# Ledger of designs, part 93: designed miniproteins, single chains, continued (3)

Each design is a single chain, and the fold is of that chain. pLDDT is the mean over its residues in the fold that is shown.

## One batch from the design tools (miniprotein)

Design m11221
Fold by ESMFold2-Fast:
Structure m11221 (fold): chain A 76 residues (1-76)
Amino acid sequence: MKMSEREFESEVLLSLAYMYAALARKFIKQGNLEEARELIEKMREIREEIRALGAEEHAEEVEEVIEELEEEIEEA
């Protein structure tokens, strides 16, 4: 079984988004809110790239994580 190039790209982008989310949470915990906001911006860019590939479900996953991180920043 061979994944299409677009499916592979979508999964790579989703993995990258989760990596940025983990880093953003670390920065929020440390009080580095500027660094966390920069990572959220990168996640928004990844979300749009995933949408362009037609992977709406993965884009929705990234959107949910972005919303959670934005709430965490407001509490910090």
Scores: mean pLDDT 82

Design m11222
Fold by ESMFold2-Fast:
Structure m11222 (fold): chain A 73 residues (1-73)
Amino acid sequence: GTPASQLSPEERLRAALARLSGAPSTALADIRAALENGPNGPSDIAAVVRTVGELLGLSEETIERLAAELRAA
């Protein structure tokens, strides 16, 4: 597969969520649409991670960790 260091922020978010929470495909598609076709263009990654994490029922600590991991990669 594609190395994590070469993934887009959207793909990293999808991979991290799938690995940690088994995110449903429909939620991932909505996130992708928000990142690519949102009125502001490329969205703030932290804001996207928070919205997705809340939709998936992730803990605040998990959301913070995912945002940090995406920024660090």
Scores: mean pLDDT 57

Design m11223
Fold by ESMFold2-Fast:
Structure m11223 (fold): chain A 98 residues (1-98)
Amino acid sequence: MPSDQQIVDLEVGVFEGVLTMMRHLMDLSPEEWRERLVEMFRNSLKALREKGVSKESMEEFKKKFIEIAEKTARELGFSEEDIKKLVEELNKVAEELI
């Protein structure tokens, strides 16, 4: 079986790939970006749970996902208020699912 680390690294890689494609193909508002990123995060956490990934490895995924999402929002020119709302919503999803 793949290790938790391999599963997490693969899920992060998939997220980065999808995010790069969305940035190139989609003209989204900060609100629409937040909704899609929250949905992607929720779906990824559910997939990791289904695969039996440990709570500690899910926390590592959370940290990496939030860091990538925050960096991307800044690069897209989102306000600090919109970035804060995104990070707060992602943390709420993590509290529910981890």
Scores: mean pLDDT 82

Design m11224
Fold by ESMFold2-Fast:
Structure m11224 (fold): chain A 97 residues (1-97)
Amino acid sequence: MEKEKKELEEAKKFYEDVKKQGNDDISRVEELAKTGTKEEAIKAAKEAYDNWQKIRDEMLKKAEESTSEEVKQVYLRAAAIAGITAARFKKLADELA
């Protein structure tokens, strides 16, 4: 159905945006660790951890609100990537401390 196709396309776009933003944010904090102060890098990693946990919660909410199983599965995958991204930032903060 046309409505389900639109919802699926929107979900896939959010998934790709989450994946790209996660990689960009990780690269930014890693560059700060090389070019900035340790304190700035630790702060950025901790802020990113909190932000990516909020993104994960948002994607889980979108999955719960989804009427289509296919759309729900895409948002669950986006939530999983956000969770992995948050865990990577926690590890970076811990390693820099």
Scores: mean pLDDT 83

Design m11225
Fold by ESMFold2-Fast:
Structure m11225 (fold): chain A 97 residues (1-97)
Amino acid sequence: DKAREEAARKARELARRLGASEEEIERVGEAAREGKLAEALRILGEVAERRTPDPELLAEARALGEALAEEQGADAERREAYVAAALAGALLEQLEA
């Protein structure tokens, strides 16, 4: 699937920009290629959390992710994906600043 290969490529690029290890970059790419977007976002969130030094920004990102998950009635796995996405987004905003 061309869309999944493109998602895997972009996920690996994002992980690399976040300072992920080569093993983490490959795991993110594999998860995205398999269509396991929640898993890919979880790994990206873990990498982003290590790179984000501001505890207030981390708290705000987690609260946003949890609020979105609650609004959508998400299960635990999807809740982790929302939190991971919010954390990754917060770190990307810092990298662009």
Scores: mean pLDDT 73

Design m11226
Fold by ESMFold2-Fast:
Structure m11226 (fold): chain A 91 residues (1-91)
Amino acid sequence: GPDSLLAQLRALLARARAIYAQMVALAARYGSAAVPALRQLLLEMEVLLGLAHILVGVARVIGELTPEMEALVAEMEALVAAARALVASLE
């Protein structure tokens, strides 16, 4: 139901935020030497975004999509874009 989908989306976003914070810390400490580790963390964030898109897609098809779910996935998309920009800035 909507409550369980919202809980799952919030958990995915919380995990993506934690990974992004780790990426920022590694970039600050190691600069370009962090790039291999940052690429691996970016892949983890992209997997989480893929799962979020699947959940939102399912919610849309079954008629359970809420504006909060769309806002959560949009925030996650912006966070992944920021993570990609961070990696690109060090390459």
Scores: mean pLDDT 91

Design m11227
Fold by ESMFold2-Fast:
Structure m11227 (fold): chain A 63 residues (1-63)
Amino acid sequence: NVDALIEQITEDAEKMLKEGKSPNKVFDELYERAVKELQELGISEEDAKNLVYLAVQKAVERV
């Protein structure tokens, strides 16, 4: 489901941040894959972009 995918994106972002990548680099590296996966679940491109952004921000708060 969408919630499980968002949590997976957040966990992937958290790992990348712990490896020393900047939030902007993490967003760029996850963006294409994550947007595509969210669109496959019926989320619009605009909403998918916003969800990826929020997932990366949530990951920043966890590290």
Scores: mean pLDDT 83

Design m11228
Fold by ESMFold2-Fast:
Structure m11228 (fold): chain A 64 residues (1-64)
Amino acid sequence: SKKEQLKKDLKSSDQNVLDELRKKYGDTDKEISNFLKTELGFSDEEVDELLSRRRYVEDVVLRE
């Protein structure tokens, strides 16, 4: 599904996808978090991880 594909793109560190969503739906963490949770069905944990990744060059939340 489109939802599943978008989750994969975001998890693969596709920074452009997240930046595009911020421009379209809101650039504040609150607005984008609400969009990801309500429209795409991300959990609070998934949203926090995605937003945190943009702040860390080395992805300190690596799942290795």
Scores: mean pLDDT 63

Design m11229
Fold by ESMFold2-Fast:
Structure m11229 (fold): chain A 138 residues (1-138)
Amino acid sequence: MDEEIRKRVRELGKEFGLSEEETERLERAVIEAVRAVRNKVDPMEILKRAEIMALEGTDPIFLVPYVTAAALLGASYGQIQFHLVSIAKMNPRDFDIVMTGAYYARENLDPEELIEKYKHNPEVVLAIKLADIIREYA
């Protein structure tokens, strides 16, 4: 499980031109997200972590795994918006990246159709692909 997740995240890191450090950060975040869903962690605890990361100016792509896990565990759009926009003051563009990955995975939409729709926005495509990995292994 963890090694297969690492392999898939490394393949994405190579596809999207991420640094080795950025790829390793995403590997950890995706594994933590999958474990949080499997262990039925309180989605509010996950959202509090995502809020702190957003307040610290973390790139929205590293929040995608945590917000996807929270959404899969039953966090509503309003709860996610409260933590990331109302408290952490995340801008609309960054919020859309995070929410596109998280809620499209939750809504059981076809990831391939969404990837085609967003093919000119690599950040959104990466978010969808990360959310899909979490959903598959959660």
Scores: mean pLDDT 88

Design m11230
Fold by ESMFold2-Fast:
Structure m11230 (fold): chain A 92 residues (1-92)
Amino acid sequence: SLPSEEELRREMEEYLAEREATLTPEEVAALREYMELSIEAVKLAKEGEEKEKIEEILEKMLKMVEERQPPTEEELEHARKKMKELVEELVK
């Protein structure tokens, strides 16, 4: 089953708190932005009943957590672009 928005946000906050010990404030901020964009994308994809897109987003989030690397600026820009595309699809 797919996690709820509340569950994803709780897991995000717990992970970010752990990472504050090992990352710079700027890296923590970038990771937060990436995770927040991903959670919003999951929420929008749930409204569109796009299960495959939800699973893809969650897998990318899990990979980032497992690799313990902050997102690059390119990854953040890509996430922002994908969010805009999902919003546009739902407004149709």
Scores: mean pLDDT 73

Design m11231
Fold by ESMFold2-Fast:
Structure m11231 (fold): chain A 67 residues (1-67)
Amino acid sequence: SRGEELRKRVEDLANAAEASLKAGDLETGQALIKELRKVRDEAESLGDEDTAKYAEEKVKELEEKLA
């Protein structure tokens, strides 16, 4: 389903962003966080509140690593 695809997309993007930030690639990490926000917005528009909330939590965790 579309929801399952979006959930996997959140997981893949969050893992890639975390790896980029750990490697010191802040530019790639920030770009991937922006993609996570787009997936969050798409999930919210589809009424998939669980996936939207999951994406938002991942964005917050990753933004804290940039501080």
Scores: mean pLDDT 84

Design m11232
Fold by ESMFold2-Fast:
Parts: C-alpha cells; sequence; structure tokens
Structure m11232 (fold): chain A 110 residues (1-110)
C-alpha cells in the first residue's frame, strides 16, 4: 500500500542515519557500552518495522514509536559528544527528523 511504502521509506532513512552515527561513535572512540546501547536501539527500530509490516499495525503509531527510539539515540550521542559543532549537528538532525516524521504522517492521513 501507499501507507506501507511511506512507512518503509521513513524507517529506512532513520536506520541509515543511525547506522552512520554509530560508525561515527566508533571512530571517535565512544565507550563500548554507549556503542552497544546505540546498536540495541537500531535493532529495536528494525524489529518494530518488521513487526508493524507483518501485523498490519497503524503506520502512524509505528512512525511515532521509531521516532521515540531515534530521540533516545540522539540523547545518548549528545551526552557523550564533546565537540560543540557535532552537538549542534545532532540537535539539527533531530529537528529535521521530527519534521520529516510529521510530513510523512500527514501524507499517510491523506
Amino acid sequence: SKEEELLKEFAEAIIDELEHLIEYAKEKNYPEEVIEKLKEILKKIKEILERSLKNNEDPIETIDEILRLFEEAMKILLKNEKDEETKEFIELLLERVKKYAEEVKEKIKK
């Protein structure tokens, strides 16, 4: 369905962003425990997408659940980041992702 396609596109974009941020965290030698927490969040996002698609769950609720987990990942990154420019980038990325989620939800409702 169109709703399923929009959900997949949104989720794939979020997964890609988080995968890039995890690689950044590894390169910057973030604590191993922090990297593992980010990987667990990524795993949960992937599992939520698969569960939602398999069970024909509400795509809007699925987007909100994925967004909540992405926000948790951004908070973890911000707590461990020491570079002010990178912190600003993460904060702007979170704002952009929140706007993108709202745009996708509006398209699903139409």
Scores: mean pLDDT 90

Design m11233
Fold by ESMFold2-Fast:
Structure m11233 (fold): chain A 67 residues (1-67)
Amino acid sequence: SSMIVSGEQIERALTRLVTEGVISPEQAEAIMKKVGSGEATVGQVVEAAREVAGEEAARRLEEILTS
């Protein structure tokens, strides 16, 4: 996806996934580290989540970022 999301939006989405029990806090930190600081595309964030936490986490994150 070419949709751009801010670091704050990414952090909020990852916090929600941790709260829902989809990913661990350590996985959220690893995803943030892979994406880097600042803005990213939804596609970049979703791929980082898939690599760290698997397909279910990637799908849930995409739903949150695109809802």
Scores: mean pLDDT 83

Design m11234
Fold by ESMFold2-Fast:
Structure m11234 (fold): chain A 60 residues (1-60)
Amino acid sequence: ADAGAAARAVGAAAKAGDAEGARELSLQFGMDEETAERVARAAARGDGGGAAALVASHAG
């Protein structure tokens, strides 16, 4: 998968405060449940950059 595209999509959902959408996208892009939970927590506080960084780091 394109790590940059995954990070952008998850980051956008997180910036919008969509914790469920950000978690679901992370799982669809092959992230584990622990990373998806961390992304959802970042999204709950509107931290799009943090969520995107989590996905990018996991994708290598």
Scores: mean pLDDT 79

Design m11235
Fold by ESMFold2-Fast:
Structure m11235 (fold): chain A 82 residues (1-82)
Amino acid sequence: SAEEYVDKGIKYAKEGNYKEAVDYFMKALELDPENEEVLYKIAEVLRKMPGAGEVNKEILPKVGKGELTRSEAIKKMLEKLK
């Protein structure tokens, strides 16, 4: 399930395996892109990942401008962090 993939991603992120974490988060979004709980958990991990600050500076303003949905923004952040 999407929740199983996000839980694996969180586990890899805690271990410092951010490449594996991103891969599992992408799989979770492929299964259920509109799941608010999954999106929330992914966003929390993204805020703490190395390199995410620069990606967030680029992507976050587009959400505020209505150019991207929350799901689209998280997907783009994950794609840039692969």
Scores: mean pLDDT 76

Design m11236
Fold by ESMFold2-Fast:
Structure m11236 (fold): chain A 93 residues (1-93)
Amino acid sequence: HMTKEQVRQMVIIQMHIVGAQTSIDLAERALKQGKVETARKLVDSARSTIDQVEQSIADLKANHPDVDQSQVQQMQQQIAQLKARIDAIESQV
């Protein structure tokens, strides 16, 4: 039961990380096209998704101490990189 729930939660977290990456990619493209308002909305969407992902990772670590810590660390590194990209976009709008 616990292992199945861990896998399920990790898959959901990974899907949300991919969603945030997509929003950031679209925001960077919008910014290059001069669509500042579109870029802002996409960045706001990505921030909301990242906030949810960070909470989900915290919950996963707290509720499932046997979860693969190397995979958790990799997810946290991906989030840190996405946050840096958001900061870079915000500095331009």
Scores: mean pLDDT 85

Design m11237
Fold by ESMFold2-Fast:
Structure m11237 (fold): chain A 74 residues (1-74)
Amino acid sequence: EPPLSDEETEKFIAGALAYLRSLLAQAAASSPEGAARLRTFMDLVRAHLLREAARLAPDRTEEIAARLDAVLAE
């Protein structure tokens, strides 16, 4: 399977960032226990997204990691 085009990669990144922001909003609205569970889930989602980035857009994996980490720091 060929790597994603630049346009397809940007759509992948946009979707990933939107999903992580959605999880952060859910954590902010949750109990402390619920927020802790969502933080653990977000760490798993980050790891999964980076594995997919390495497969689909290998040349952009470092950029994608930095963009995911910027959202998670919000």
Scores: mean pLDDT 83

Design m11238
Fold by ESMFold2-Fast:
Structure m11238 (fold): chain A 73 residues (1-73)
Amino acid sequence: MLSEEERKKLIEHIDKLIEWIKSQEFADDPEVKELIELLEKIKEMVEKNAPMEEIEEQVEKLLEVADKVVAKL
């Protein structure tokens, strides 16, 4: 379980990351859109204090999508 302060900080970082990605030229790439959707899902789970194991599963999916994005470069 994350503390309230840790949750707020993590949510803020996720929001800033999503905003930055959406401002980039590659924001319309389907894999990048999937990455944004996973980030938004992780944010929602953190806000709801979802079990750490469930958050870790979504993070693993995020890393798999990130690897696909990097491989396209």
Scores: mean pLDDT 77

Design m11239
Fold by ESMFold2-Fast:
Structure m11239 (fold): chain A 64 residues (1-64)
Amino acid sequence: KEKALYEIAKALHEIIETRKRIKEVQDKVARGEISKETGDAELKKLNEEIRKARQKIEDAVKKI
């Protein structure tokens, strides 16, 4: 049970950090510092990291 709670906490922290990185990429695209194509590719990777973190939370919750 305790290990599952730690896994959930770590995954939540990863989601928070990844959302901050998403905002940074969006701001760089808006400022013209990177192309929309480059930004879209980075956002796709960051969204995949959020998906993986959400899956870790779901798997950990099943163990509680």
Scores: mean pLDDT 82

Design m11240
Fold by ESMFold2-Fast:
Structure m11240 (fold): chain A 80 residues (1-80)
Amino acid sequence: SEKEELEQTLKDAEKQAKDLLEHLKTEDLSDEEKEYIKKVMLDLFDKLIEYAEKKDPEIAKRAKELKERFEKEFEKILAE
């Protein structure tokens, strides 16, 4: 179903975010590379949120929460 596809997309996005945050912690990346990673992930979350808001508001809320969590963890890594 469309809801199952959206839930799988959320799980995939969460895994991608976790993998990228781990990459930021373990690799010596430039500030420009870090900013690019942030931009790509935020763009992906924004597209997912926009699509989900039209189909399933609960999934859209979860996507917004994942985006907020990603931004928080990203800023925490940059502050270290």
Scores: mean pLDDT 82

Design m11241
Fold by ESMFold2-Fast:
Structure m11241 (fold): chain A 66 residues (1-66)
Amino acid sequence: EEPYILKNATPEYRADIEAVEAGFRRYLELRRAGVPDDEMIERLVAEGTVAGEILRGIKRAEELNK
């Protein structure tokens, strides 16, 4: 949501931001296709997306807080 960060990012940092954005776009595609949450997380992780890693971390945290 902060355009300033993207506008003033180094090429390396910009690539990291773009990778995160691509992962979230993939997440939205799977969600729109009706893929179940667990399968969606597994697919995103298998595809090597940053979004998949984040979502897997959240799921593990939820399991630990049961």
Scores: mean pLDDT 70

Design m11242
Fold by ESMFold2-Fast:
Structure m11242 (fold): chain A 95 residues (1-95)
Amino acid sequence: MVLYELIVERVDGKVGHVRLTLVKETDGKRELLYEAVARSEEEYLEALKEILKLAPKIDRLIFKNDLPELSPEEQEEHRERFAKEQEELNKLLER
């Protein structure tokens, strides 16, 4: 079985600064396919384009923080974003 795992790590202790790591797992054997650090939306989109060229799908998405603790602001932002995405999806499903 072949699995594609995307690991997103926050770097520099800043929202929007992330390390993207793409790993391919074949029968328990892991292979690093791609790694990039994005510090802007442009860099993030370019890294994402390269990842999508290498992986036909993402089977596992893992979020890691370089900091040992999530700030209350990051927790609130994550909850707000999730709520907005769910609201938009529900609106589309009703139409």
Scores: mean pLDDT 66

Design m11243
Fold by ESMFold2-Fast:
Structure m11243 (fold): chain A 95 residues (1-95)
Amino acid sequence: SEERKLNIEISQGVSRIALSTRIITSEDEKRKQALREAQDILDETYERLLKAKSSEEAEAIIRETLERIKNIPGLSQEDIDFVEKILQELYAAWQ
C-alpha cells in the first residue's frame, strides 16, 4: 500500500541520519567501518522489505538482517541493540 511504502521510507530516512551520526562521532576506525557495513546491510533490507509480499517473508528478512549485523566484527553491543530497534520499527512499518 501507499501508506506502507511511505512509512518504510520515513523509517529509512530517520535510521540513515542516526547511523550517519554514529559513524561521524565514532573515534574508532574499526567501529566506523563496522557501522558503514551495517548501514549497507540496512539499505539492502529496506529494498527487500519494499518487495516483500507476506508477513512471513518480511519477518524472515528482518531476522536474516539482524543475524548479518550481529556477525559484523567491530560493532558494540549498544550498536547491535540500536540496529535491532531500527529493525523492530521497520517490521512495524511494513505491517
Scores: mean pLDDT 86

Design m11244
Fold by ESMFold2-Fast:
Structure m11244 (fold): chain A 70 residues (1-70)
Amino acid sequence: EIPTGEEVKELQEALKELGFLKNGKVDGTYDEDFRKAVIEFQEKLGLDPNGIPDEELREALRKAVEEKKA
């Protein structure tokens, strides 16, 4: 259920673009910086801040990046 590799890299890039992962690495690992960034984004959306990036969270991140780009 917890993504790794390419999925984590996509989430790391999105979180970095949104400013939640300013000093984090985009290396495809589920590390503490990535987990904290996921929790902060979940809190912003009013979701349970469990630090687990599910498919719904991944889609919400994609949408947020698109809105910021516009």
Scores: mean pLDDT 73

Design m11245
Fold by ESMFold2-Fast:
Structure m11245 (fold): chain A 102 residues (1-102)
Amino acid sequence: MVDEAIQEAVRVLKDALVEAGLITPEEAEKITSFRDLAELVEKRGLPEIAAALREFDETAQRAKKKVAEHPDDPEVIEEALRELNDATGRVLGAIQAHRAAA
């Protein structure tokens, strides 16, 4: 289910940000909005990671909408999951690039 995939991706992304030292575990628990998370990261001088987080949020919203409009279409579900996975990978890639440049 797309909602479960989004929840798992959110968990993975928050964990990666904590592991990279970019946010604290307390911030990861308290921040429920990806917009607020992106704003926090941007304020910390990480605009590329902030941009990737915003793209992830937009992708997750589109994925939920597409699946809600076409709940019985496996191709639409597969495309939504692929786009979500790609957006997740872009955030993880931005975090890794930051660590490599530091």
Scores: mean pLDDT 82

Design m11246
Fold by ESMFold2-Fast:
Structure m11246 (fold): chain A 66 residues (1-66)
Amino acid sequence: MEEEQRRRAEVAREYVLELIKKNPPYSKSKEGIKKELEDMQKIAERAGDEETVNEIKKALENLEKQ
């Protein structure tokens, strides 16, 4: 159960990081992407996946600095 949740959170993290990188013609606002990252962080946190949580936090910091 936790293992599957961790894997799903990792895949979701990579997906939203790709969205941030490819953002210019993307219709989602920075706020929309931030909300998705926050939701993925909660999933990773519940799964006990500290590595994925840290990667998502890093992505959120990068988004705020832009």
Scores: mean pLDDT 65

Design m11247
Fold by ESMFold2-Fast:
Structure m11247 (fold): chain A 72 residues (1-72)
Amino acid sequence: MRPPVLRDTSRTRTVLVDGRLVTLPREDLMRIIERAVEDARRRGDSPDARYEAGVRLSEEALRRQREVERRR
């Protein structure tokens, strides 16, 4: 599952993840997305595998956003 990009800047990107807006440094977000895509492929790229990878992407993105916000 590919999250839609709602706002993009040179430093950060905002995406909608499971109904929540997540803003992260572009590098961190791309790394999380790449991991999720790789996980889905390892599971045979089925709809269920993509859904599970999306859930894990959501959890990691939210965790990262919380960490970045605390360090501001």
Scores: mean pLDDT 66

Design m11248
Fold by ESMFold2-Fast:
Structure m11248 (fold): chain A 95 residues (1-95)
Amino acid sequence: DQELVLSPEQQELRDKIEEMIDALEKGDIEKAKELFDEILKTVPEEELAAMLMVELSEREPSDETLERLKKVIEESSLSEEIKEALLSYLDKLKE
């Protein structure tokens, strides 16, 4: 795989998204929601959505993890447009 050089800010965002997905894989939905809300306070929702899509495509999480992530997204403060885009993307990842 070709390694992409990330800025320190992009690397921090990626690390937080990975921590959130790890919490979802462990079934800790409350921790995942807290991490998601923290990210939204520091990063534009469009940038969060784009990076999340990249991480999900690379990580290929389980159906159970994707269903937990859907709940986090639906209960988040994201705009309806970004929620619809992310939920549609998650449906395409489900095998």
Scores: mean pLDDT 79

Design m11249
Fold by ESMFold2-Fast:
Structure m11249 (fold): chain A 60 residues (1-60)
Amino acid sequence: SDVLKKDQEVGDLLEKGFEYAATESLEKAQKYVEKARDLAVTEDGKAAADAALEYIEKLK
């Protein structure tokens, strides 16, 4: 379904965001996490993106 496809894309964007956070590319990390948040349509996807954004903000 389209919902499951978007949930997978959210996961992929969050993974990319965490890769950038690990290299201290925090601006790129935030951009990818914000894209994930904008794409998220499931409650779990939105919660994961919000948690990732909070994590990135704590690293700044």
Scores: mean pLDDT 81

Design m11250
Fold by ESMFold2-Fast:
Structure m11250 (fold): chain A 78 residues (1-78)
Amino acid sequence: SEQEKAIEELGDLAGEAAQKEGGNGTAARNMVKKLAKSLKLSPEEIRQIVEEVKKDKNATFNSILELMGKAYSERLKK
């Protein structure tokens, strides 16, 4: 599905960011995939996060989590 594809791409980016910081990339990837499903992020919300991460050369694992939290918070306002 489009949602699963978007979640996989976000997870891959989170894993890469964590690995660059000396962390466990596989664990980070799996954590972000589970979190995206738990927060019920839409494919559109996930694609926006992916685009923001791709534009930021200094993206960290924590910055990706912050973007996910922001997307979830915006949903709660509607």
Scores: mean pLDDT 83

Design m11251
Fold by ESMFold2-Fast:
Structure m11251 (fold): chain A 99 residues (1-99)
Amino acid sequence: SQEGVKLAAGALEAEVRKWAEAPEAQKAMAELSRVIEEAADDPRALPLAEEAVRRAGEAIKEGKELSKVDVEKAAQQLAERLREISREARERLEEVRRE
């Protein structure tokens, strides 16, 4: 499901773009989408791309719930979580590429 993963990443990025108050989360999601696309292009790394999509979706869902109470805090926490997911996915992708 290489195509499915790339479509899911694009959908998540579009969802985060709707948060005008979350420019840092938008940047973090754009970076994560790039990592997901790179991982999806390598059959050995496709499971990493699928995991990153799942984790990003969970983070966005939790952020949307928190935003009903505190939009600024939700945006900050979402940006931090997306940056962490992106960093971990990049590190694991580099490990796969060395094997």
Scores: mean pLDDT 85

Design m11252
Fold by ESMFold2-Fast:
Structure m11252 (fold): chain A 108 residues (1-108)
Amino acid sequence: SEKLKKEVLELLEKAIELAKELQATTTNPLVILAAKSVIDLLERAKKNVEEGKYQQALLDVEIAIGVLRLTVGVLKMLGELSPEDEKIIDEVIETLEKAAKLLKELIK
């Protein structure tokens, strides 16, 4: 569906902008590295969606979610997760989970 494809691209663009905000606002080096990695994965996912490579795009999105969840887990263990960083990361994860759901609907 062209409509579902557009919705996925809009969600990926939103997640990229949130990850860029996270990278710009965080003072934590691990969060900076995670945000950079996620931006790269999501730019690749966006290209894969544009090319109709929905399975590859889903993998890129799921890896990005995994990177963010691992980062949150490590920072919580260290007592270093700021509420501001957690809020943005949670919004990125929620946005990406919505994109993953729609990508699964596009996969034949």
Scores: mean pLDDT 92

Design m11253
Fold by ESMFold2-Fast:
Structure m11253 (fold): chain A 71 residues (1-71)
Amino acid sequence: MEALKNELKYTLQTIYGLSEEQAEKAVEKLEPALEEFRARSAAARSDEERNALGAEFVRKFNEIVEEEKKK
């Protein structure tokens, strides 16, 4: 979990151009969604279900990143 959060923070800073403070806030907002995604993905019974969960996480990720960029 922690290693994945650190990777997200790095990606947010280097790829999306967020500051360290913005990246930390984005990761905090993403943590519940990431935990839910991991739990639901582990329980997923089909590739279709797993793909749908991935798409949902990506949508939440983009929304949080855009929100932090506006601040």
Scores: mean pLDDT 77

Design m11254
Fold by ESMFold2-Fast:
Structure m11254 (fold): chain A 90 residues (1-90)
Amino acid sequence: DDQARQQRLADQIRATTIARVNARIDQVRAQGRATGDADIIAFADYASQQAARYDAVGDRYSLMQLGQIADQVLASQSPYLARFYLRQIA
């Protein structure tokens, strides 16, 4: 029925969201390790902890925003951007 369908969609959206965010954070961590950039690695480590906290409390909005921040850090490959966002989430 519609209620069961809505619940399945909500569960799938949650599972997909945390998986995507974690995958992006893992890419950031791998990039930081490859370049030896401590600020990028530190951002990825704190972002992983924050993603787990957001998922645990069902804060999907903050989780999605964190994923977008991770995408920006990954795309820019910038220690300055990583350090800026680390200060926001740590």
Scores: mean pLDDT 81

